# Designed miniproteins, single chains, continued (5), part 42

Each design is a single chain, and the fold is of that chain. pLDDT is the mean over its residues in the fold that is shown.

## One batch from the design tools (miniprotein)

Design m17440
Fold by ESMFold2-Fast:
Structure m17440 (fold): chain A 109 residues (1-109)
Amino acid sequence: SALEEAMLEFFRRVLAGDFEPIRKALEERLKDAPLSVKIAAKLTLVALEVDPTDASALEWLAEEVLQHPAAPAVARAFAELLAEKRARGEELTEEELRELIRRVLAEVE
């Protein structure tokens, strides 16, 4: 699914701390947005660079970048799973990420 691959790419970049492509996509998307929204976007990116388990920040960013109604639900589930994995000293694998995306999309679509 094109949606699954788009979500996988987004969350894989978040997991890797590779926010530059996300920042560029967001800047292009919000180029004509009010200054308050542009500031919120920059603050959200900084928050996620510090803590990628910030569910509220990740929900907002995923909605703005992915433009899909399921994106906030996937973002919340990702943040929760990543926090649990980090608490246990475990890595979140791409296979676990794919399964998470498929599961949440099946629930909301």
Scores: mean pLDDT 84

Design m17441
Fold by ESMFold2-Fast:
Structure m17441 (fold): chain A 100 residues (1-100)
Amino acid sequence: MLPLEPEAREGALRVLDIAEKGKSIKGIAGGIAAALKAIGVTFDGQLGLLTEEQAREEAKATGDTAYKGALLGGGSEEDARKAGELVESGALRGALRGAA
């Protein structure tokens, strides 16, 4: 079984918790959750082999996916940008800790 990066998942879960706790908006939270689950397998599968530069690229891709998921769920541009930024920051911190 491949080890999973818990910090990347914790960042994603915190974004979902904030979205759900703030407005209980099923569409926005559901869109973000679906997008993050869809990329989770790919991102988790690469964690053990990433360089610092590749980790930054994967974190950015994860944040972009959360941004798109929020928009598809009916979120505003501002909500989507915040979701993407929080997920990217969480994923990057997790990946850099694993690389250190």
Scores: mean pLDDT 58

Design m17442
Fold by ESMFold2-Fast:
Structure m17442 (fold): chain A 86 residues (1-86)
Amino acid sequence: RERLEEAGREALRLVEEAARLTGTEEARQMKESVAQGIRVALEAEDARSYLGVIGHELREFARLAAEVDEEAARLLEEAGKILEET
């Protein structure tokens, strides 16, 4: 449980940094959506599975971000891996 909460906090920190680097309204909305998703997932009985889904979505966002900002893409990929591998 504590491990999942720590993974969620670390992943959100990386997503927040990626959104700051990108600086777009779309990135800000993505950050807000991911933050809400992580909060809801951590309240679920099957938090591990829901965090894995969010991790997968972050890796898809990383692929799109790579065309715009390589550092933001790297941060999103790392956040996704944290959620999937926990």
Scores: mean pLDDT 79

Design m17443
Fold by ESMFold2-Fast:
Structure m17443 (fold): chain A 82 residues (1-82)
Amino acid sequence: KEIIRKFLEKTGDKLSDEEIEGLHRLLEAVASKTKFSVEQILKALAAGRPLAEFILGEEGKILWDYVNHLISLEEALKRLEE
């Protein structure tokens, strides 16, 4: 939660409060499915799409698409389920 707020401050005008809650849910889902912590996942996202995709694979692409308003929370969660 606090880490997500710091991420938003660095990325600027990206996410509403509702979208921050959605991102928190997605980060927990990715962390449970991968060996990475929420903090590591956020660092990968902050490094930009190519590095997020390289480090996290398809999960990194899903998170990137969500934070850039390309997919819904429901679609992102569905894609993370395989």
Scores: mean pLDDT 69

Design m17444
Fold by ESMFold2-Fast:
Structure m17444 (fold): chain A 75 residues (1-75)
Amino acid sequence: MEEVLKELAEKLRELAEEAESPLTRQLLMDMADAAESGVSLENLRKAAETAAQLGADPADVARALELIDEAEKKI
């Protein structure tokens, strides 16, 4: 569990570093911090959906959701 969330947090930070939008970058970093702190995958998925509603880049949100789905399959 802890290792899966830590790996997810690292991948979300990598995605944030590649993000062109400052808003998208900030939202992905917030999600990475939440994952590292042990927030549930359900709440991370809701955070990604909220990021999309706030105007985050759709491609980066889609990639974040893919990373969350991969993490869910490992648990």
Scores: mean pLDDT 82

Design m17445
Fold by ESMFold2-Fast:
Structure m17445 (fold): chain A 95 residues (1-95)
Amino acid sequence: SEREEDIRFFQTEFGLAPPQAERVLEALREAERAVKEGRLEEALEILRDLLANTPSPLLQVHLEGNIQYIEIHISGDASALPAAAAAIQARRAAL
């Protein structure tokens, strides 16, 4: 199933144990729902909590990217997107 494929992807890509991969997937789905419902501050809290509790440097960079994107949405300043994307790429390259 897509859910099982996503869990396996998080295990392989970020080096997570299965219970951790499942928790990450659930948290990301909750954050996505919050964004769709306009609860942007709640989405940020979910992602920041996940970031604080993840040992994976690659997942940390991924989550920081998601956080920056939501922050830009809250600010309404789309001109910040290229700089945010470049910063994420630089951090990923440093790993």
Scores: mean pLDDT 80

Design m17446
Fold by ESMFold2-Fast:
Structure m17446 (fold): chain A 98 residues (1-98)
Amino acid sequence: MAKLKELEKRAEAIVKEVEPKMKEIEEEYATTDDPKKKEELRKEFRELVLRMVEEMIETLKELGAPEEVLREIAEALRATSSPELQALGERLLAELAA
């Protein structure tokens, strides 16, 4: 139970840092008609999501998350359309297979 509170605290800290930036990107994306601006916002959003996911995975590993949970995350990442997230999922899956 103590580990769940620590996970919640760390997850909340990551989300609090990232969520306002993600919301601002989403709002700009919804309101802009400039294709170049939309491409820049998509790239910025993808980089922000990758960083957030990497930090969450490391936090889960540090707190001793079960292999099944990490495998589920790896498979979810592989199912995304993001090459960077797919690569992260493949790397995590390879670590779990070793």
Scores: mean pLDDT 78

Design m17447
Fold by ESMFold2-Fast:
Structure m17447 (fold): chain A 109 residues (1-109)
Amino acid sequence: MATRTLRGLFEGSAEITVEVDVKKGDILTVAVLVRFAEPTDAEVHVEATTSDGKPLELVKLVKLDDRTYLGVYRMEAEKDGKYTVHVRVTADEPVLIEEVTAVATQVPK
């Protein structure tokens, strides 16, 4: 398991990177928690992509409360070694993102 947290005040978009060691055939799950500084009805898009450009599959994206979103992404690891996952959060309005936490977990298939 690997965890990365970005804190600040980011207008409309934020990007974070998390690294995790995997074995070929493991299921890599990345949970992304996004917290806004104020309540928002903005449309929120969260993308999770490996450093070689492969997108992770979206399992769910849910609004937990008026300022918090949870995205869950997965992929099967195609190789042994270190996976770097880039997470990009984008809102359709210039709302302030105060925190993005990415948690990467690998589980044997």
Scores: mean pLDDT 83

Design m17448
Fold by ESMFold2-Fast:
Structure m17448 (fold): chain A 74 residues (1-74)
Amino acid sequence: RKRLTEAEVEVNFKNALNFAEQGLYPLSLGLIKRTIEELRKQGDDKLAEELQQKAVDYYRSKGYFKLAEEVEKI
């Protein structure tokens, strides 16, 4: 059974967005990476892929191209 729920993934994503809005880019990226890695360890590859794409799209929309590239490498 899953340790992270879809609701917890959404909370982590929103927290990562809030970190980015505050200029805390390493914390934003770190939270996204950890959440994706935890989902993959749980076998939730679809949720991990959806979160990865959502984070890439968000960072690109804000002009954070280097952060988007780092997320794509996960």
Scores: mean pLDDT 83

Design m17449
Fold by ESMFold2-Fast:
Structure m17449 (fold): chain A 68 residues (1-68)
Amino acid sequence: MSLDEQIRAAADEVVEAVLAGDLARARALMEEVRKTLSEEDFTRFEALAAWQLLSRDPAARWRLRLPA
């Protein structure tokens, strides 16, 4: 699987967790991604997750910005 596919899959899982209201799971997934990806790739992941979440639920903006 390409790196781009891995980033997209991870972003999709985080977005689904946020939309389900499971912020603890979303945070845990973000920590796993942070440990797996470089800082550059993690920034790409965050941007993609933000785009997906804002497209699905603009009001969920504040939920995407989880503390590290």
Scores: mean pLDDT 73

Design m17450
Fold by ESMFold2-Fast:
Structure m17450 (fold): chain A 95 residues (1-95)
Amino acid sequence: SMDEYLSLLEELEDLIITVLKTHNVDDFEKASDLLLRLVEKMKELNLPDSEIDDLWDSFQLTYQDVLSKLSPEDQQRATELYNQTLEKVEEIKKS
């Protein structure tokens, strides 16, 4: 439902704020997992791809901010996670 979608969106927004404060790759992984759940819900609701793209653009900005504050080892993990999440989002969009 739209109400479930809005609840998940609020949960993701709160988690993104957490990620931006902590700069913790584990929090970024949680945000990535929630993003995928939200994208699946958007697809179920037949929301336009432009809405998914807007959500992805916001997530990409979060990724770039977090990446700049991580160690080289955590930067690699975050980049691998980001690329895997991007691939999964594109697959969901094609479904």
Scores: mean pLDDT 86

Design m17451
Fold by ESMFold2-Fast:
Structure m17451 (fold): chain A 85 residues (1-85)
Amino acid sequence: REKALIELLRKGSREDVERAIEALTALGYQSPELANAVVAAVITGRLTGEEVQRASVKGTRLSPEEAQRILDELVKAAEAGKPLP
């Protein structure tokens, strides 16, 4: 799960990366590697700091059930192939 999420944060579409940040924020970022992958997305220009902040705010409004469902869907998509253009 963590490896697939890190790969998604590094290679996924902007929409998928934002959804991952929302869900990870709601679940409290269980590992430093996930937090570091979000920082890397900002450094590489995939997302702006403002986009990360907006996604984090949305994450605080998600239920744990919704957040877990989002992560499960993103992991499933990453395992079936990258959700890239």
Scores: mean pLDDT 73

Design m17452
Fold by ESMFold2-Fast:
Structure m17452 (fold): chain A 61 residues (1-61)
Amino acid sequence: APSLEEQYDALMATLPPEMQAAAERLRAGLLAGAAADPRVSEDTALYWLVQYVRKELELLR
């Protein structure tokens, strides 16, 4: 099965550039938050980002 990072990269390749920029900003914020808070894992933050991007992509179809 593809890793969570591979799933994120595959989704980013299908997004319009404006949404790619927004997703990258959100990813940077979530990963910084995960690094600062031991209660939030990096994998958990990335999982929620992937779900958010998938939902947005589905709504654009």
Scores: mean pLDDT 71

Design m17453
Fold by ESMFold2-Fast:
Structure m17453 (fold): chain A 59 residues (1-59)
Amino acid sequence: MAPVPAGAEVRVRTASPTLRPGDLVEIEADSPQAARAVAEAMGLEIVEEKDGRFVARVV
């Protein structure tokens, strides 16, 4: 997949500074491509997608 483009609006919300396998992370992005690129870069699997908000799981 293409890297996150410059200027893409992406927000990541986590409850912990260190993610462990099984933790959930909320990603808010202006495009599915940006959300998938961020998830892949962080080692996450997107498990839910809704209206520009994505829930990803640490694998």
Scores: mean pLDDT 69

Design m17454
Fold by ESMFold2-Fast:
Structure m17454 (fold): chain A 73 residues (1-73)
Amino acid sequence: SSVNSNINNANNLLNQGNQLKEQGQNYNNASTNLLAQDPSSSAKADALRNQGNKLTQQGNNLTNQGNSLLNSV
């Protein structure tokens, strides 16, 4: 069934997207914590935040794809 295939594919996309969003949040938290402990580490904190934002965007793209696939069935 194409419905079952689409549901399975959507769940895989949602799981991957959620994992990337969690990784992104962890990087952003690490950035905030680093800056709170050592304000002179702003450059390193910015690098962590940039990486976190990229992972969050990738995660959002995958969850959007998964939701679109679920809504198409």
Scores: mean pLDDT 89

Design m17455
Fold by ESMFold2-Fast:
Structure m17455 (fold): chain A 80 residues (1-80)
Amino acid sequence: MVDELIEEARRHIEEARKAIDNGDIDSAVRHLQRAREALEKAEEVISKLDGPEREAATQRVEDLRAELREVTKKIAEKLS
């Protein structure tokens, strides 16, 4: 379940990047919203994990959050 949520978030971040490259800012914003929702759900699942599995999943979510912030910044630059 957590792997599916992490993969969903990654997919939406990738689609947001493609939308930005195509000048479709509305689509990019929608994909970032979906990515945020998937990451929030992943964090809820991770809170119920323990040990090394929790650490590994937490790191993957943090990496995707960093990518999400980068893509959000690119959208802000396009709207400036």
Scores: mean pLDDT 85

Design m17456
Fold by ESMFold2-Fast:
Structure m17456 (fold): chain A 63 residues (1-63)
Amino acid sequence: EKAERAVELLRKAMRALGQTVTDEDIEEARKLAEELPSAVDAVSALLQRRGLITAPVFGQPDP
């Protein structure tokens, strides 16, 4: 299912970014997968909401 695929992709993306997946992230990914046309779109939207995908920043910003 699209929602299950979104959760799987989210876990892989978060692991690649060195981030921990929370229950809230999983629920949001499932919700976005129902609203958006693809699992990839759902994961991309969630990562943008978390500020993990930004054009000017590559990797973790160190304050």
Scores: mean pLDDT 71

Design m17457
Fold by ESMFold2-Fast:
Structure m17457 (fold): chain A 81 residues (1-81)
Amino acid sequence: MELDIARAIVLIAAAITINYLEKQGKKEEAERVRKLADEIVNAKTVEEFLKHAQRAIEELKDIPEAKAFINALKTAIEMLK
């Protein structure tokens, strides 16, 4: 159940962030968030979820518009520790 809630948090945050980036004309950054979110939510185990989430935080750290998504990932990680 915790993993399902974590996936839901990531999906909602990704959808909001992707929509925001697309409205700002940042299509490439939106696609990067989409791909990283897909990897995270398709993780079959908590360990895989945590690895993908940590990698996404590192890859998106320099994108200011992804700040809310990164914070959502950090929340999901804390829930699964």
Scores: mean pLDDT 85

Design m17458
Fold by ESMFold2-Fast:
Structure m17458 (fold): chain A 100 residues (1-100)
Amino acid sequence: GVSDPEKIGELTREYVRSLSEEEIEELAEEAGRLLELSEEEVERLRRLLREVSRASDEELRELLRRLEEEGTRANLVVGVLLALVLGDRERYRELIARLE
């Protein structure tokens, strides 16, 4: 079933890596609306989504560590996405709780 964290991570990774620049912009705007992000936070989210779409697994793990340290709402949103891509359910739950 959809209970395999590795398979969820693989599907999320494929989705993120398939995103066009236009889709990244649309996703950032939609997330900004839903999470009540500022225009500056939405722009940061766009930049982070572009980095995620190009990064290796090792680069994604290092990025997630850095994003958690800073703790901005935009960083937490990308951190949630990275936790899903990496199949880290515990980290996903912790990060989503910080967004509330």
Scores: mean pLDDT 71

Design m17459
Fold by ESMFold2-Fast:
Parts: C-alpha cells; structure tokens; sequence
Structure m17459 (fold): chain A 69 residues (1-69)
C-alpha cells in the first residue's frame, strides 16, 4: 500500500541524515500516516520535498564540518 511505502521510504532516509533531520522526518512520517489515501498524491509530494530538504541539509552540514576542520 502507498502508506506503507511512504513510511518505509522515510525510514530509509532517516538512516542517512543527521539526528536533527532524523527527528524532523520521523515527525513527518507520523503526520503522513494520518491522511486518507485520496490525499496521498499531495502528501507524497510534501514528504518527498521534506526528504530532499533533509538530505540537502545533511550534505550541507557534512560540508560545513569538513570545511571547519
């Protein structure tokens, strides 16, 4: 089902992000499970955007740490 797929996708993203972003994605996943299937195309777009943002923030943080070292 689409909901299980979205939750799994978020969980996999959480393994690759900073602890701060992990908490953010965890909250987003919980929120996403509250929606009806009819709303999932919009929820999926929102969740995909949050995952991309969290991954970008993680990459930026890693670059900052490398530059600061």
Amino acid sequence: PERDELVERVKKAMEKVTPEQKQRLENAAIFATGFKPEEFPEVKRWLDELIKQAEAETAAENQRKAAAS
Scores: mean pLDDT 74

Design m17460
Fold by ESMFold2-Fast:
Structure m17460 (fold): chain A 68 residues (1-68)
Amino acid sequence: GPKEKLLELIRKHALGLLEKKLKAENPDATVTVEQVGKNKAKVTIKQGEKTTVETYDLDELIKELNEA
């Protein structure tokens, strides 16, 4: 329904903000942000031979955006 569409847009917006922030913080690296399931974001940062994989909670990201 319309509420479900709004929640999906909020999650998509949070993912976009996370990607922009991480790219700004890691200018020399390749940053990839991927949604895994409904409430998780998988981040892959590649810099030379080093690959870092980290998982973020989308509910926590959305909460942080609402508090800002």
Scores: mean pLDDT 76

Design m17461
Fold by ESMFold2-Fast:
Structure m17461 (fold): chain A 88 residues (1-88)
Amino acid sequence: SEKRELAIRGANLVVAADLRYIGLQLEGKPVEGAKEAADLYKEAIELFRQAGDEEGVKWVIERLKKLAEQDPDPEARKILADTVKELE
């Protein structure tokens, strides 16, 4: 079904966001990592909402909250926290 395809695409974007965030953190680019990951997570949430996948939406929001709490960079934390606020 189209809803299943949207949910799979959403899940793939979450994985892509995680990998991009971690990769840019390791490169010493936490702000770029937060920005790029936030955009991918926002796209994933939009796909999950279109799919009617409330658990998918919750998963991404909880992930963003965790990253906002754990990120050592204050600008990266603000980007992630502001993204959570936009999506709630």
Scores: mean pLDDT 89

Design m17462
Fold by ESMFold2-Fast:
Structure m17462 (fold): chain A 60 residues (1-60)
Amino acid sequence: MLDVRSLSPEEVRRLLDAMVEAFNEAVKEAKEKGLSVIEMWKLAADRFVERERELRRELA
């Protein structure tokens, strides 16, 4: 889990941008597959976990 206290303002902005992209990807996939709102939120949650792992790797 990323420690928010260790993030600079620029890193917080990167986190926000990554989360917005992950959400947009989940919405697009949900529309393409005809998923319910609940299934869309589950997909978004899975994407958020994946993005947190990627950012943790990038931030070392």
Scores: mean pLDDT 75

Design m17463
Fold by ESMFold2-Fast:
Parts: C-alpha cells; structure tokens; sequence
Structure m17463 (fold): chain A 68 residues (1-68)
C-alpha cells in the first residue's frame, strides 16, 4: 500500500541518519547503507517510482551531509 511504502521510506531515512550521526560509522559504511536501503525499497515497492525518487534524494542528502 502507499501508506506502508511512505512509512518504510521514512523509517529508512531515519535509520541512515542515525548511522550518519554515529562518529564510529565510517563514510564507506554510510554510503553502503544508503545503497542497501534504496535497493531493498526498489525491490519491495517497484510500483511507487515517485517514492523511490524521493528516498534516493533523501539518502543522497544524508550521505552528502556526512561527507561535508
């Protein structure tokens, strides 16, 4: 359902943000986590390309913030 997909995307963004805030988590691990979460979402919710795009953008923003 759309509501479940939205909830899952929000949860994935929150999960990656917590990992990015942990100084013991490397940039490589944050980048790998972003790729894994996006791949999982695309597999589980292929009928929601707009949410895939929004999740991709959000995960990329978290990675960019950690790089800065």
Amino acid sequence: SLARAQSTAAGFLALLRREAENPETSLEQVEAGARALLATFERDYPDHPELVAALRAGLEAIVAERRA
Scores: mean pLDDT 89

Design m17464
Fold by ESMFold2-Fast:
Structure m17464 (fold): chain A 91 residues (1-91)
Amino acid sequence: MRTPRQAAVRGVIDSLGQTLLKKGFPQEKVDELKAKLLKIIDDTDLSNPKDVEKFLKQAKKLLLEYGVSEEFVETFVESLKEALRLVDKLE
């Protein structure tokens, strides 16, 4: 079931994919990375702060393994946190 929190996080992942393509990452690697991130989200209770923290740590590790810069990974993690905060404020 797609919740508002899942929709917001998926939007941030789509934006990540577009940014990586603009930075010269191959489409195939971007699609693979997005698929792995979406699988982690499907296994995550985004309403539980501890599960969100675990997801953010897994996402950071995955992005670093794909060769995404540490600076960009931190920007992505902050974007995910902000998207979740905005959904909480609207509910």
Scores: mean pLDDT 79

Design m17465
Fold by ESMFold2-Fast:
Structure m17465 (fold): chain A 77 residues (1-77)
Amino acid sequence: MPQPSPEDVEEAVRQAGKELGLPEKVIEKAAEAAREAAEKGHSTGQSLSRGAKAAMDEGASTEQASELAGRAAELLR
């Protein structure tokens, strides 16, 4: 399969964040960071890791950030 587009990565992070009940600001920053990393040619895993870090920078716990990345990865399968 071709790699997911930056838009697909952004949407997966947004959907995962909504399913986890994260605050909208956390979801927005995580999705933006993941999309930017994908646009710069990072792998899906690296892009999701950047999204998770952005979520933590906006106040998400390490557990919440890990669950966000994992659920987004499942949505991109």
Scores: mean pLDDT 84

Design m17466
Fold by ESMFold2-Fast:
Structure m17466 (fold): chain A 76 residues (1-76)
Amino acid sequence: MDEQIKELEEAIKAAEELAKKSSPSDAELYKEIAKKLQEILETLQTDPSKTDQVKEKADEALAAKKKEIAAKKAAA
């Protein structure tokens, strides 16, 4: 449990850091990712029984968004 919370907090901080280093348009995408991870962190505190499924969904969403951003940069 504590490790999962720490991992989510680290992912939120990483997304916020990427937003600071990115263009305004990319920064908005990273902020959206950070917000989704924040909501998952709140869910972990209220319903531990569903934490694994919610975390998996967040990891997939984060990975998909990162792939989309990378593809945009590669296509430039």
Scores: mean pLDDT 70

Design m17467
Fold by ESMFold2-Fast:
Structure m17467 (fold): chain A 68 residues (1-68)
Amino acid sequence: SLEELAEEVAKRTGVPLELARAAIEYVQKYGKEAITPEIADELAKKYGVTRLQAANALHEAYTLLEKK
């Protein structure tokens, strides 16, 4: 489920579960094109994490969605 996937992203990257859900939604909509500095910065500011943590969450979401 989407919730199980979000929990896995959050666990692996140390981001809040809400950011993990948002990262999955971005990747579902745009694929790898969601993995941009602009989107990472937006998520970092919104959820109070570093840009690197947000970028890692986007990468992990993409990896998990592509591999099923």
Scores: mean pLDDT 85

Design m17468
Fold by ESMFold2-Fast:
Structure m17468 (fold): chain A 66 residues (1-66)
Amino acid sequence: MALSEEELEKIKKELREMYEEQGDVEGLNEIDSLSGEELRAALESLKTMGSENAKFSVELVRLRQG
């Protein structure tokens, strides 16, 4: 099932916090610029590739398990 707008906003917020903790300014700018549709596509791509980015893996696990 497709991610809801509320679920996308939660994931976006968690990823933003992760990037802030790591001092990843480029990641913060990327997250802030993504639309809901673009964020969804990026998450689906990462899921398909087994998640090259640990931050996105953690969020996908939270979404699936919680």
Scores: mean pLDDT 60

Design m17469
Fold by ESMFold2-Fast:
Structure m17469 (fold): chain A 84 residues (1-84)
Amino acid sequence: GPLAEIEQAREEALSHVPPELHPLVEMGARAVEEAIEAARKGDMLSAEVHLGMARIVRGVLRLMGHDEAAEALDRAIEVAERAV
């Protein structure tokens, strides 16, 4: 299901960054999970805010040169975008 796909993407993203960036990856993955939960409750505004946070984390990872981690997070964002 969507949460399992997001968890897989989280694990992949974590494998592509040094330990000091794990909190950043976890923040992005959590934002994706919170977006899906908000969408399930019919709170589309909160879902879009959480997706926005996940997109910011993806952008920061790319800016720092962690493209593979950003691509993994992008797949998680795509899963959530289909749920919103």
Scores: mean pLDDT 88

Design m17470
Fold by ESMFold2-Fast:
Structure m17470 (fold): chain A 69 residues (1-69)
Amino acid sequence: MLEELLEEYERETERIEREGVLAAIQGDVAAVQRAQAEIKRLRERILAKASELLSPEELEKLKTYLDSQ
């Protein structure tokens, strides 16, 4: 369901962002870049799954929500 997908996205994003912050504190630029790439991949995966479950209107709302993160 959409709410479960959003909760998964939020949990994974928070985990990756936390890893990125720790890498930044340590000066590990490569790890920061990997964290950003992981967030982009997660977004694409969630949108692909959502496109199978949602109407075009609902999918637009989800894209807006993800773009606000």
Scores: mean pLDDT 77

Design m17471
Fold by ESMFold2-Fast:
Structure m17471 (fold): chain A 91 residues (1-91)
Amino acid sequence: MEKVSFILSRKLEPVWPEIPEEAKPAVENVLVRFMIEASIAKTPEEILAFAERAADRIYEIVKPYNPEVAEKLREAVLEAGKEIADLFAKE
């Protein structure tokens, strides 16, 4: 959990202020769900699948407000998921 939360926060920090305030609670809920799913994952492939699902959900939430910010968030979540999966594979 601690490593997952740290990586996710680091990747999202640059884009977080760009998220519309109205969308932030829904985005936070998706991220909390991803952190829970990642904490119970048994394989790196499961972490990547959970990250892709979270990224897609965040994209759909933010896209109506700002498609550019939605894409940046999707990329950040996918990068975080890859980094978390790489750490999981090494440990």
Scores: mean pLDDT 83

Design m17472
Fold by ESMFold2-Fast:
Structure m17472 (fold): chain A 92 residues (1-92)
Amino acid sequence: DELERRARELIERAERLIAEADAELAARLAGSDPRSLDLLPELRELLPPEAWPIVERRLRAERALELARRALEAETEEERRRLLEEAEEELR
């Protein structure tokens, strides 16, 4: 259950990073809902260049969150470990 603990820690870390990025984007976009930035590929050209690193960080954190959640659902310890390693790399 060490792998389950690692997955939960990565989920918590990724959620925190997403919330931080969302708060920073909201401040820079003058009240736009950051959660609507799921249409980011279409908005990318409309965003100021200063926001692009925040958007990239948010997308990496979302990917890490998905990988860590998939690790909790993984059937084998080997697959779980691999998914957690991928999630950790996204947050590097």
Scores: mean pLDDT 77

Design m17473
Fold by ESMFold2-Fast:
Structure m17473 (fold): chain A 100 residues (1-100)
Amino acid sequence: GMSAEGLVQEASAYLTLGREDKALELVEKAIEVIEKNKDNPTLEMISALLQAADIYEALGRYDLAERVYKLAIEMAKKLGHDNYVKLAEERLERVRARRA
């Protein structure tokens, strides 16, 4: 199977082609892969989570985007990547502002 990073990259490509259902399927699969490996977090997993949350946000799936940004924050904190914590927190605030 593909890596979580590969799945999110493919999802982004499908999103640009207007294939929203396929993009959503691939994002869900990427998150499943990351969740199975969450006890051994990596920078690549944090990057993939941020991209997955961005895709959910682009699709108007704000509740799912919020959950994934929160997961990225938790994982970034565990690895001590303050720059990714800040980025994910800023994205989370943006999603909350877009929820009417």
Scores: mean pLDDT 87

Design m17474
Fold by ESMFold2-Fast:
Order: C-alpha cells, then structure tokens, then sequence
Structure m17474 (fold): chain A 86 residues (1-86)
C-alpha cells in the first residue's frame, strides 16, 4: 500500500476519485475483471465465484473474503488520502 500512497499523493481529490471509481469500485461491482495494485494482479469472476491473485509470478486462488478484505484496506487508504487532499 505504500507504493499506492506514493503514486496518489501528488493527485487532486478529483483525480483520486476517478482512479478509485475506475480501479476499485469497478472491481467491486463488476462481473469479472483484472486489477493491478502493489505488484499484485487480482483476477475475479463474481458470477462464477472465482478470485485469484498473481504475485511474484505465482497464481493462487483466494477466497472472496480475502479479496474483499484487501479492497477494504485500499478504500481505507483512499479515505485517508482524501482527508489529506482537503
């Protein structure tokens, strides 16, 4: 999450909101897709209840709970950055 914080620290609140909508909210509400964060690639298919993470060249199936927990951590970081951007 530190690399994400560094990437977003120079952006306006509007740019952070646009990034959040595209990269996080779409992933949370989409049927299937791919999300790249902190050197990890998350693959998901909510209709088939499949969630996978690729890290250091290894692909591992994860639970929906693990995927959503990571998304909650990203949302918490973004809330902190929005408060600082004011």
Amino acid sequence: LEALRERLAGLSAEEIAAWFQKEVLLASRGDHGELRLDGKVFYYDAARNFYKVEEDGKVTEISEEEYLEFMREVEALLRELFAEAE
Scores: mean pLDDT 68

